# Designs tried in a protein design run: designed miniproteins, single chains, continued (4). Part 106

Each design is a single chain, and the fold is of that chain. pLDDT is the mean over its residues in the fold that is shown.

## One batch from the design tools (miniprotein)

Design m15661
Fold by ESMFold2-Fast:
Parts: sequence; structure tokens; C-alpha cells
Structure m15661 (fold): chain A 97 residues (1-97)
Amino acid sequence: MDQARQLDNQGIDLWNQGNYQDAGDYFRQAGDIAAGTDQRFAAQSYQRSGQSYFQAGNYQTSSDYFGRARDLATRAGDTHLADLSDRNYRRSQQQVQ
């Protein structure tokens, strides 16, 4: 989990620099590492990845990670994060051309 948290923190730093595409990649990697051990943390990381890709204009990839965040949040019993991720998933889908 330390590696996943380090990647998540690096994603936050990149987000603060306005580097949304790279931030999304780091949050994605954090979620991928965490998915087998901490489903709630993985869902939060994928949610941040989706938000980052959305800000970068990468709506298809954003939608994919909001969908993954929703599914993991549902399995973790985090209904608030699941609902939030589903709404963001739908919003991202509306932007896909």
C-alpha cells in the first residue's frame, strides 16, 4: 500500500501543476496496485484518475476509470463514492464524441 499511496501523492502534485494527463496516469497506477488489497482506496484513486483525464479532455478514458471506481466502491460498500462515480461516469459519457 505504501507504493500506491506514493503514486497517489505524486498524482496530486501533478494535478496541482496543471498536468492533468500525467496526474491521471499516476492515480490509475495507484488504483491498479491497490485494487487487490484496498478496494476503497483503489476506488478513490480511480475516481481521481477519472477526474484528471476529464480535465485533460480525455473523456473516453475518464469514463472508463469512473466506471471502475463505481464498481470497486460498490464492492467495498461505499455507496456515496459509488453514486458519485456513476454520476461522473454518465457526465463523461455525454462528452465522448
Scores: mean pLDDT 88

Design m15662
Fold by ESMFold2-Fast:
Structure m15662 (fold): chain A 96 residues (1-96)
Amino acid sequence: MSTGVGIAGLSRDEALELARKYEKRGLTAVVGEGEVTAVGIGGLSEQEAKELAEKYAKLGLPSDISFGPSPGTSASKALTLAMEKAGQSTDEPVGV
């Protein structure tokens, strides 16, 4: 199982910078753009995912943790959950 974190409400530049930071560490990151911009990061430890989600939640940004069979799956699922939490309607979570 892979742990992922999704963060929504970022600017496009902030989302791309965060994605690049974690990709440079060898993790999987996905940026989603819609009514809000969001990033999903997979391949984190549960502790790192919790700390990252709490950090951005303290900044008032919608953040959530996901679990999936791969880093890509957990990243995509976390992205979808964060975008839903930000008020974007999604009928089915990506990465189930």
Scores: mean pLDDT 77

Design m15663
Fold by ESMFold2-Fast:
Structure m15663 (fold): chain A 60 residues (1-60)
Amino acid sequence: MLLERARRLLDEALSKHPGNLSLAGSLALERLIREGVDRLEATRAVGQALSEYYLLPVKQ
């Protein structure tokens, strides 16, 4: 599922750049686009994963 991939990429980016949610989101988005995901679908998946960090303070 694309959302699960986005969550994993966001978590990986956050582990390297802790506290910088904006940078982590950009890195996850760029990785999905490089993997051949449509920009719109990649943006949606990363946006959904980011919203989980803003609404829920845990990485679940």
Scores: mean pLDDT 76

Design m15664
Fold by ESMFold2-Fast:
Structure m15664 (fold): chain A 73 residues (1-73)
Amino acid sequence: DLEEEIRRLEEEIRRAREELERLRREYEELKAAPLKDVKHVARVVALALRIIGLETEIRLNEEKIERLKKELE
């Protein structure tokens, strides 16, 4: 059922966006703090990579939903 697959992907995007918003807030907080050590830099880099990963996941899932919606029409 294409409609169920679309609903599932929309739910995945919703959860990914919520996590992305949380990670972006955490990233901005860490970036605003003075650099204390290598561990601080590592956390900033790790958050940046996770943000990129979630943005990519959201984009791919949005593209998949668009393709599935065209199949329903």
Scores: mean pLDDT 82

Design m15665
Fold by ESMFold2-Fast:
Structure m15665 (fold): chain A 93 residues (1-93)
Amino acid sequence: SMGESLIAALEKAGFEIPEKLKEKLIAAIDAGNYDEALKIFEEILDLNGEVDKEKVKKAIEEADLPEELKKRLLEVVDNYVSGLELIRRGIEK
């Protein structure tokens, strides 16, 4: 499935994904529920802490996904700020 392709690509990029989030992300993508898929994807980014954005983007591009979903996932990655980065910004004030 397209959702399984994204999970495999993210895990190859070093992501740790809880089984429940894998199942939810696969179901959302395969059902064409991209708004839900983007929310679950952000939860996965949050759980993995500080992420290498270039590795994540490469994983998305290598996944067997519709171009519209790839574009939206890439926009989420570009706009993502990790919890560690938010904490860092708070400490520096």
Scores: mean pLDDT 76

Design m15666
Fold by ESMFold2-Fast:
Structure m15666 (fold): chain A 78 residues (1-78)
Amino acid sequence: MEEEKRRLIDELVRLARELAEALQKMGYPVDPEGVERAVRNYAEELAKQPGGLDRLRRMVEALRAQVEKFKAEIEKKK
């Protein structure tokens, strides 16, 4: 269970950083490193709660969709 929790947390953090980097490239005043740190802290606390794993899985899927959306918007400006 700890291995699954770690994997979900790492995935969420990685996706959050990718989203922050995409937003920064679009001109938004975001700090990818700060976002990574904040999301990791939140996810680690969430993973300790009942139902936290299911919530983490849903957050990972939602964040993947968001990252794809912003990457597509950046690509349209090529």
Scores: mean pLDDT 78

Design m15667
Fold by ESMFold2-Fast:
Structure m15667 (fold): chain A 97 residues (1-97)
Amino acid sequence: MKRLLEELRRLVEQIREHVSDRARVRQLLGQFTSLAIKAVEEGGDPEEIARLAREVARILREAGLEDLARLAEELARYVEKRDIMGLEVVHLQVAFL
């Protein structure tokens, strides 16, 4: 679990660094969502994972990427509920933006 949280934190920083490249940010958000699903499945702390997802949403909103920011907020809500099906829906939505 510690490794998955460290990878999620690295993806947050990569999103921040690439925030001017929408296509790259979308790809990174997809990776973040996939890794968040795995972390929840492996019994990770949903509060910590949701906190990282909300940090992603903040970064994206500050960059004017409101649609991607909304998906990151939705991701955080599904993480808090441990709703794997909801997380899969968000992952699919990221892929089709």
Scores: mean pLDDT 87

Design m15668
Fold by ESMFold2-Fast:
Structure m15668 (fold): chain A 81 residues (1-81)
Amino acid sequence: DREAEVARKRAEFDEAWKAYLDQLKKQQPEMSDVMRELLAELGRAAKQIMDLLLEGKDDEARKLDEEALERLRPLRDALGL
């Protein structure tokens, strides 16, 4: 069942992403609010892209990836990235 597979993979992604953020927080506990916002937006975009890829909607996933990069530009610029 594709729907069940998508739900399982999304849960695996959510767990892995949370672990990654927890690791970054341990290494950089004084992370700025701008950096926290950038990471939160990256996580949301990655989840949406993952969901679309798991559904076989590659064109929609690509469009969201491009839109997410553009949306994150002001936050990246504020961080000097």
Scores: mean pLDDT 70

Design m15669
Fold by ESMFold2-Fast:
Structure m15669 (fold): chain A 68 residues (1-68)
Amino acid sequence: TTYTYTDPVDGSTLTYTDAQRQALIERARQAGEEIGKLFVKEGIGDENDPELFAERAERVVENGLAAW
């Protein structure tokens, strides 16, 4: 199965496979976790923020791929 992603900034589209979709979600989750850890390290936010950022990053990719 293939999916189409529409960029919310410029409206451009790209087509991707299930494997690429899963890779994007996993990468986004890892990036979100790292960003959350940076916030905690700088004294910004809660010590549990890394997981919240991971969840947010995952949802941004899912929503972007599915609806934007």
Scores: mean pLDDT 68

Design m15670
Fold by ESMFold2-Fast:
Structure m15670 (fold): chain A 99 residues (1-99)
Amino acid sequence: ITVTVSPKRVEVPEGGSAQVTVKVDGFPAEDVGIRLVRPDGSPPPESLSFRVEAEGDTATITLENVTKEDEGVYRVLATDGRTGEVAYSDDLEIRVLPP
């Protein structure tokens, strides 16, 4: 499968929210588990709060209550619940603006 994230860079005020669209090619996004990871596949900071809403081949990740610790580069990890296959997106950069 192929995972594409858009936009590839988001700027979020501290304490604010932002949305990222994820497109999964190879099967509908609702059939996959989606989460954010660091570029090396390690877990994101515990401060990073997000929600995932899937519709067809597209999912929306909403970042909430973003803090300075959440700033950095991430990837979207998609897991096919039927085959167990995994795929990573392009890098997603989160920039946190001062209050």
Scores: mean pLDDT 77

Design m15671
Fold by ESMFold2-Fast:
Structure m15671 (fold): chain A 106 residues (1-106)
Amino acid sequence: MKAKIEEAKEALVKAAEEIAYWVGYYKGYYEVIQSEEAREKLLKEGKEKAEELKPLLDKASEAYEALPEEEKKEAEKEAAKAAEEALKKGYEKGVEEAKKKLEEEK
């Protein structure tokens, strides 16, 4: 592949992985800890994480728009697969961290 196309695909995959991981993390965390305090923390941290990830999203969006239509479809498939795996890892980590926090608060 041409280096420019490969860089664009890598940017999209990394953005998809990062977003999916944190979505999974907070979903897993919330399913274990369902208190009002945890909900407020989740909302605040989620907003902060979204702002932190905005430059990565903007870069990925620009890279995606620059890709030819055929390459966009390949990049979407690669990003979707990476996102699915990252979501699972994030979910497991979120559940683990939430359980640890519950043990520490007892």
Scores: mean pLDDT 78

Design m15672
Fold by ESMFold2-Fast:
Structure m15672 (fold): chain A 99 residues (1-99)
Amino acid sequence: DLLERAKALALEQVRNGFAGINDPAAHAQAAELRALLAQLDPAQRREVRALATEEAIRLLLEAGKITPEQAELLLEIVRLWLAGEPEERLEELAEEVEK
C-alpha cells in the first residue's frame, strides 16, 4: 500500500529532522517519499501531510518549543484542514496561536 509506505516515511523524516539526522539514507528516504506522494491522490497526500504535521507538533511540544495550548490550536487547524475548511478559518485559528 503506497499510502502506508508514504505515512511511515513521512513520520521518519519528521523524526530525523528533529534528531538532526541529515545523512545519505535520510536523503534517499526523502526522495522516495516525494515519489510516493506524486502517485497518491490529493486526499491521500492530505492524510500523509496531516500525519507528519501532527508528529511535528507533538515533538515541538515534547521539546518545550510550544505550549500545550499552542499545540491544541495547531492540532485543531490540522483537523479542520483535513475536513476541507476554508483557508480564512484556518488563518483565524493560526492568529489565535500567535496571541
Scores: mean pLDDT 76

Design m15673
Fold by ESMFold2-Fast:
Structure m15673 (fold): chain A 99 residues (1-99)
Amino acid sequence: VKEKLEEIVEKLKPLYDKIDPAKAKPALIVIKEPELTEEILKELEEKLKKLVTENKELVQVIIEDPEIVRELAELDVPDEEIEKQIAEARAKAEAVVAA
């Protein structure tokens, strides 16, 4: 699982360099890995936050896979909290597109 996390981070790193805020749709990265746990998602979020900060490019991570949402719920994370995080990520992406 950690190997998959590192692979995802490495795949996303070239995407940061290709982002053109004027031309590209919001740099939305959709994670559709059905077996990620909350711990792995938290580690991924921290790594992506660091990469975004270092490159000064906006990359939004959206979790849209219902199996991931279900797994997070099994870890006693409320669906409302997950939905709030997704909504906030989308709102930030829309703000970037509008700018």
Scores: mean pLDDT 47

Design m15674
Fold by ESMFold2-Fast:
Structure m15674 (fold): chain A 87 residues (1-87)
Amino acid sequence: SKEELIEAFKKRVDEMISRIEPLNPEDAEILKKIGEKLIQAIREATSVEELKARMDELLAEMDAAGVPDLIKELVRQIGDYLLKLAE
């Protein structure tokens, strides 16, 4: 269900934030904001294909906005985890 996907996502984001925040609070804040956008994508997506497309769009937007590579990689890992859970 979408609720299970959101719960799993929040848990993964929280785990990653807890590891990053002591070393880089600014990157942790960026990850929190991106996490909100990903939750919105999960809520609005009607299929796994649509969720994947929205995740690809978010990664492209982050690249265009100059988001740090570490944050982009973490979002990619979270996205792969979500897609695996949705299958």
Scores: mean pLDDT 76

Design m15675
Fold by ESMFold2-Fast:
Structure m15675 (fold): chain A 89 residues (1-89)
Amino acid sequence: MEELEKKRQEEIDSLIAEVDRAIAAKDNTAVQNNLIKLAELGAPLETFRRILEKAREAGLDDSIIVQILRLMAEKHKDEEARDELEKRV
């Protein structure tokens, strides 16, 4: 189990690097696609929080911010993300 978790973490780290590059390039489509892959791999809430901070810092479209918050709320049942989504609507 621990070895499989390590392999999953390596996949997650690789996808985070791809998201970071997409954020730097302001490629909204690439960011969205890699966020979906991270969610499918079961990336932890903390991973999405880091991506959210980077996206905000880079000034990405609100659609990307909303997508990250939605994944945090739906996949991780994060109450803070739900509250923030409700305040944005």
Scores: mean pLDDT 79

Design m15676
Fold by ESMFold2-Fast:
Parts: structure tokens; sequence; C-alpha cells
Structure m15676 (fold): chain A 64 residues (1-64)
């Protein structure tokens, strides 16, 4: 199911960002497209939601 792959990718990227203290939106979009099969629009929307949540937790958000 696509939903399971999305959840696994989100958890993996969020855990990486929390450990490193930085979240790269561009990298997260690529991972969501490749690993979870999301469209460009869906990947961007989800990555932006993750960035907002992680930024509120003190993680530095970057685009690069």
Amino acid sequence: MKKEKIKKTVIKEANKALKEGVFDITEAIERLKKEAGLSEKEAKELAEKMATSLGAQGVKVVKG
C-alpha cells in the first residue's frame, strides 16, 4: 500500500532531521517522490508540513 511507504519515508526523514538538527526540504521532496511514489505536488506539500513541524521542534530548515 502507498500509505505504508509514505509513513516509513516520513518517519525516516524526520528521525534523520531530529538527529542532525537540520531538515533539507529539497532532499525530502526527492525521497518522497522516489521512495513513496508521490507526485511533485504531493511531495512538496508533505515536505512543507514536515518542515513546519520540525522547525517548531528547533530543527533548522534549509532548501538545498
Scores: mean pLDDT 80

Design m15677
Fold by ESMFold2-Fast:
Structure m15677 (fold): chain A 93 residues (1-93)
Amino acid sequence: YDEVEKKRLELAKKVAVENPKETLDGIEIELKKLEEAIKKGVTDLLYERLEELRLMLEEIMKNADEELRKRLEKLQERLKRLEAEIERIKEEK
């Protein structure tokens, strides 16, 4: 990542902390898109996207209340399943 990408990721983390519910809703939508892409056999760039989503979830988790923590745990489980699926596809190629 260059300086601009690092700044963008830092901003995304800050927005996630300031607007956790909206960020989680966005992550749920993005995960659905990634799940569909995997079903179609598209794996390019998915690792990078999953990493970005994981970092945002980790930032929200640091200050999450009980309600947000439950949502975060469900999203983290979905993320782990997608990572396992992508790794399986990569190892088969």
Scores: mean pLDDT 73

Design m15678
Fold by ESMFold2-Fast:
Structure m15678 (fold): chain A 94 residues (1-94)
Amino acid sequence: SLPKTLEEAQEALLEALKELKKLVEKYGRTKEMYEAVIAALRATELVEVSEELKEAVEELRDLLDKTPEGPLTPEQKEAIKRVLETTDVILKFV
């Protein structure tokens, strides 16, 4: 289920980003990962979030730039969906 507070949403997004990072390192990057990370980055600019979350999003964006393209697997689709869903929750606190 989706988090209900900004603190819970930040923690959920941080964990979703950690999972996505593992999949990027294992399988490579996809354009859908960029779209998800850019959405998360925009949310951190619009909502007052922790420095840890801002750094995690920026680090993952930089990792995507340095990582070769790979296939879009079901695992990656689920991780991307989780990043987007938790980002949407954070945007409700604008």
Scores: mean pLDDT 86

Design m15679
Fold by ESMFold2-Fast:
Structure m15679 (fold): chain A 98 residues (1-98)
Amino acid sequence: SLEEEIQELVKIGNELIDAVREALKKGMSPEELFALLKEKLDEIRKRHPRLQEAMDRVYEAAEKALKEGMSPEELADLVIDQINAELSREIQRLRAEA
């Protein structure tokens, strides 16, 4: 069902965004936040193989930001924006396939 697939994508996005925001509130370093994100993205790839490319793009954006020396706040904002962009693309793709 299209509606159930879209709701699952929204839940995945909310889980990732909430994890990033919680890590930021706990005062995690950029390296610690990136490590947590990597773990969460790996779990999603295993549960949802169709999201592999989307999760890879989130990972690549976060890794680049970390290498550029972004603050935890800047890294969190960039990652949240990328998560929202990738989820929007996946939802649009699902709707186009329906």
Scores: mean pLDDT 87

Design m15680
Fold by ESMFold2-Fast:
Structure m15680 (fold): chain A 77 residues (1-77)
Amino acid sequence: MTPLELSNLLTEELSKKLNLPVHNRSLLMPTKLVIDKKTKEGYLLTASMAEILKEELEKENIPYELLDVSDLLDELL
């Protein structure tokens, strides 16, 4: 399975599980999920991109949740 195929599968399954839209924002294997609680949207990102988004959300005082994809995979079982 390509990283893109796996990322698309994770995006679809997490969107269903969390009942909110999840967007794949990584061309590499995503390792983090950032949930913007203001928009109620999730973003699948690499660890470095997730940290950048986290800092941006903190600057704007937007509540967020940061989750590890490995922990989410345990929940998808």
Scores: mean pLDDT 77

Design m15681
Fold by ESMFold2-Fast:
Structure m15681 (fold): chain A 69 residues (1-69)
Amino acid sequence: MAEAEPLPELVGLSAEEAVALLRERFPSAREVPQADPHLRRFELADGSEILLVLDGEGRVSAAWLFRAP
């Protein structure tokens, strides 16, 4: 089962604001290039991942934390 924890505090922010808040909460976050421009993905030092889904205005429409097993 894909374990996804919502990050509601990032929803509605611009991509830049969301990344700043994400890096404040998760200092180990490294961005992984995505083929889809509406997605931004980050890997954490523990193997967890964060996915930001952007709308057509570049604002976060959904944000998820996928915890490492």
Scores: mean pLDDT 80

Design m15682
Fold by ESMFold2-Fast:
Structure m15682 (fold): chain A 72 residues (1-72)
Amino acid sequence: PSKEEVILEARRTVLMSEAYLLSKLYPEYKKETEKIIQQIQQMKQQQASNSEMKKLLDEATEKLLEIEKKAK
């Protein structure tokens, strides 16, 4: 795999683990965090370009930050 592909996979893994942690710490946001996880997983089924995957990961990251801010 290319360096960019490795970085995007690492970002995806980190983001999914962060979403999982948030769902455990703040069960009231579990449905919202699970939707984000499902969206990221579904993107792997599509033949998305690296640039498209980056944009999707950036969007998901922003959504998780919003949930974290509300929960704290």
Scores: mean pLDDT 76

Design m15683
Fold by ESMFold2-Fast:
Structure m15683 (fold): chain A 66 residues (1-66)
Amino acid sequence: SLLETHSITQVVGRLLREGREDEAIRVLREALERDPNAPPKSDEEVRAAVAAFRETLVAMGLLPAA
């Protein structure tokens, strides 16, 4: 649902700001696995999604550039 997506986005964003990227990847993977409308995702696809989100946070000024 949209609300669940917002909740996961907040958790992943917080973990990325804390430098906990592996935990962010785990949280996103678990959320996708619980979504009956989402196809199974590979480890690489989940990592790519987290990396894209990190870049979005940097562009928005919510995370410092590497």
Scores: mean pLDDT 76

Design m15684
Fold by ESMFold2-Fast:
Structure m15684 (fold): chain A 62 residues (1-62)
Amino acid sequence: GSAAVAAAGARRFGGASEEGAAAGGKVTDQGGSPEQAGRVIQEKSGLPEELALGTGRLMAAL
């Protein structure tokens, strides 16, 4: 429901700082899955959605 969506939005900001670094390590350890790395970086590193979307679209176009 709407409450779940709001909670997911809050995680986007909360995970950007600490989980971003941890997620980066996990992606590297997993072997560097490019599509998964882009997804994780976008939500964990705290990239602005405008830059994240641009990067994702560019990678998809390439």
Scores: mean pLDDT 51

Design m15685
Fold by ESMFold2-Fast:
Structure m15685 (fold): chain A 67 residues (1-67)
Amino acid sequence: GAVPPAPPGGRPTGDEEAWREQLRRLIEALRDAGLLTDEQAEALLAALPEVTSSEQFGLLLDRALAA
């Protein structure tokens, strides 16, 4: 069967970290699908710690796709 992803267990768990982990997986999935270049995906991942809302993430994603 498919190998399930193992989440990191060392830090205090919060909705914020789970949410950012999902956004990171989305960025990687978009890169794997060819919708983002490696450079665009790395730029989004670098900006991810500063993202506080889904709206802000959407704007960053749109900007990356426009580049």
Scores: mean pLDDT 73

Design m15686
Fold by ESMFold2-Fast:
Structure m15686 (fold): chain A 75 residues (1-75)
Amino acid sequence: SADELLERAARLLSSLVPYVKDSELFEKTERAVLEAAAGGDAAGAVAALRQASKEYEKRGDTEAAKALRQAADEL
């Protein structure tokens, strides 16, 4: 259900906080993931996390990128 997806997404996003360096990028990612999850769009939530992972990797933040990819795989 959308409620279960939203709860899972919120928990995964909370686990990412120690890994993110750019708060604006994370804020945009969190917003996109939660909006997709609230609408029951699991694929959209996963895509948002994967896109953020690529952006963190481009910035040289390999730990944040790996954590975001893992969150996408777990969602």
Scores: mean pLDDT 85

Design m15687
Fold by ESMFold2-Fast:
Structure m15687 (fold): chain A 65 residues (1-65)
Amino acid sequence: SREEIIKELEKLLEEARKLAAQGNVRARVLAHEIEEVIEEIKNGMSVEEAKKKLEKAKRALESLK
C-alpha cells in the first residue's frame, strides 16, 4: 500500500540523514531525493511508480555502506 511504502521510505530517510550528519555528501543528496519522493507519493503517484522509487532508494542507500 502507499502507507507501507511511505513508512519504508521514511526509515530509509532516517538512515540517509544519519550518514549525512556524519559528513557523507552523497547521503545528504539521497535524503533530499527521498523527501521529494515521499511528497510525490502523497500528491498522487501510483503505487507501481512508488514501488519503483522505493527500490531505487534502497539500492542507492546500500551503495553508501
Scores: mean pLDDT 85

Design m15688
Fold by ESMFold2-Fast:
Structure m15688 (fold): chain A 99 residues (1-99)
Amino acid sequence: TLSDRVIKELQKVKKYEPSIEITPELINTAIDIGNILVDLGWSERHAAPIAVVVALHLQAGLPSSLIVNEVVGNYVIIGDPAEIKKVITKAIEKYKQNN
């Protein structure tokens, strides 16, 4: 499930950044973003790692434009960068509208 993948990705991130606290709020934000990415046509396998990174940066208070640029610039995403930016931007917008 997407939830299982999100939890595994959060545990992986915590290995590299031990200061990160895996809270229920962080898990729920990552699952919500992941579900939006899946609704926009991404597989759960590809949505989960990106959803975790987006959720962490949203909780850190970064603007959506900086989150999108950081994700595309620093994470290996297969595909057209312009289309990937568009999908992530739309997911963040939908998340903010729902919350």
Scores: mean pLDDT 82

Design m15689
Fold by ESMFold2-Fast:
Structure m15689 (fold): chain A 55 residues (1-55)
Amino acid sequence: SMDDQIQQIQAQNKEQLAQLKKEHIERNVSPTTFASDMLKVIGDEEDEILAVRRS
């Protein structure tokens, strides 16, 4: 169950990163904004995984 939750979190964050990459290309988002958004998603993923592991 814990491993399943972690896999789900990773899958959701992979989709979010793919969406950010699409928006970067299609809407000409600045490289700095794109990098900041990606770091936030990666950080959120690690925080969510840690929360599951602490349970």
Scores: mean pLDDT 79

Design m15690
Fold by ESMFold2-Fast:
Order: C-alpha cells, then sequence, then structure tokens
Structure m15690 (fold): chain A 60 residues (1-60)
C-alpha cells in the first residue's frame, strides 16, 4: 500500500527528529487509525517546511 509506505517513511523521519508525539500518531496510523496517521503526517510536513519537499524526500 502506497499510504502504508508513506506512513513508515514519515515515522522514520519523526524518529530521526526526536518527535515522539508524531511517532505515536504515525504508529496509530500504521495500526489502522487513519485520523491519527493523517495528523502525524501533517506534523512531520509542518516541521520540515514545504509538504511537497517532504513527500519528495520520503519517496526517494
Amino acid sequence: SMVRDMLVRMRDEAVRLGDTESVRLLDKGLNGDMKAGKEGMARVAEVQGDPQDVIDSILK
């Protein structure tokens, strides 16, 4: 699943940044809580600036 792959990569970025709250939200997303997953993704994107640059970085 493309969405699952994005959640995993964003979780890895949140771990690297030490963002424990985003890691927790993304873990909930990986376990089927799509609302928490979207919130975690938005938080990682906000910290790193341009959402498109974050997506491009994660997908490489």
Scores: mean pLDDT 74

Design m15691
Fold by ESMFold2-Fast:
Structure m15691 (fold): chain A 69 residues (1-69)
Amino acid sequence: SPFKKKLEEQRKKLEKEIDELDEKIKQLEKDYKNGKISKKEYIMKLSDLSVQKMLLTTEILALDRELKK
């Protein structure tokens, strides 16, 4: 149905945003290991990115419930 296609497109967009957050987390870990940022900055930024990822994951779970109907 057109409605299901729209939900599937929204899900793909959210997956892309999670992939972009995962790349940011990898870069953050690299910057920390290379001494470019302090441990405090690393923890603060990792916490922020983790919260963003949790919210996006929650949105995907809501879409998955609608798609499985």
Scores: mean pLDDT 87

Design m15692
Fold by ESMFold2-Fast:
Structure m15692 (fold): chain A 88 residues (1-88)
Amino acid sequence: DEDAILAELRAWLDSLPELDQDDRDILLSIFRRMIRDLGWSRDQLRARLARMEELIRKKNVPVHSVLTALAIDETAELLDLEIRKRLE
C-alpha cells in the first residue's frame, strides 16, 4: 500500500530536524518515484531507512551526505531501467 509506505517515510523525515519542509517535499517526491517505478516493497523501504538511520546515528555520517548518496543511487537505478526499456 503506497499510502502506508509514504506515511512511514513522512514520519521518518519528520524525525530529522535538519531538514526543512522543501527538503522533505523533494525527498517524498523522489521516494514516491522509487516505489512506483522500481516496485519497492514496504520491507525494502524499511531496510533502506534502517540503513540510513544506522549511518546517521551509529557512524555519525551527516544527514545531507546520506540523502545525497540515496539520490545518486536512485538516479542510477532509474537510468538503468530507462536504458533497458529502450533496448527492448
Scores: mean pLDDT 68

Design m15693
Fold by ESMFold2-Fast:
Structure m15693 (fold): chain A 99 residues (1-99)
Amino acid sequence: AAAALEAEREAALERARAMGLEEDLAEALVDAVESGDVERYVEALKRYFIEVLGLPEETAEEIAEAARNHLENKAEIDQETEDKFRELEREILARQAAE
């Protein structure tokens, strides 16, 4: 529902502000998470580590790449789980239609 998405976005923005992120960077992170844009999210994280936390660029890049790999692996697992549930739903509906 639209109300649920709006509430999630507001909660995410509030959390980002609590972390001390600038408004533009906070919105960029929330937008990337909401859209599933892993590339934008990784770039925003790298910027956060360098500009806000003061980490060396090499260290920030290494952590950002680790986050990217984690998100890509999670997306594959989530997709496999969704496919399994969709197959199960179709099987149940087919059995009910046969009765």
Scores: mean pLDDT 63

Design m15694
Fold by ESMFold2-Fast:
Structure m15694 (fold): chain A 95 residues (1-95)
Amino acid sequence: SLLEEVYKKVEEAAEYAIKYKETKKKEYAEKAVEKIKEAAELIKKLPEEKQEELAEKARKAFRENPDTKEGYKGGALLSALSLVYKEKYKEEYEE
C-alpha cells in the first residue's frame, strides 16, 4: 500500500540519520534528506485526513522517544510532512 511505502522511506531516512549521528559523514545526511523527499512525494498522494493523522503520530513518536530509532522515524516523517505543507501553502498563495 502507499502508506507502507511511506513508512519504508521514513525508516530508511531514520537509519541514515542515525548513521550520520554516529559517523559524522555528510553522505549519510544527504541520503537521509533524499529519503525524506521520496516520502514527501508519496505523502502528497494521501488524503489530507491521513496526512494529519501521520503528523500527530510522528510528533508523538519524536517527542516521547528521543534518541531512539522510533524517535528518528518520527522526526523524518515530520520533515517529509513539512515539505508537503510548504509546497501546498506556496501553491495556494501563488495561484
Scores: mean pLDDT 81

Design m15695
Fold by ESMFold2-Fast:
Structure m15695 (fold): chain A 95 residues (1-95)
Amino acid sequence: DAERARRLLAEAKRAIAAGDLEAAGEHLAEAWPLVRDNPELHEEFLTVFQAYADAVVAAAPEELKAQARAQAEGLLAQIRAYMGLPDRPLPPLEL
């Protein structure tokens, strides 16, 4: 599980660097349930997700940037909350 999560995070990082935000989102969504139960990966996941969120906001049309930022901040807060509660049911991460 941890090995698969690390591979997915590495793939997400490469996708972000390439500007492939669709692929980055898919890799992060797949990594999410594996990362929640592995505290050693929490910091890396949050770092990669923040980079993804920043890239999504940067790519958004000017009139939607504020909305995209608010949505990204909400998702990041939800992710942090679930990382603190590993025994709670995990909703799918819709990116």
Scores: mean pLDDT 78

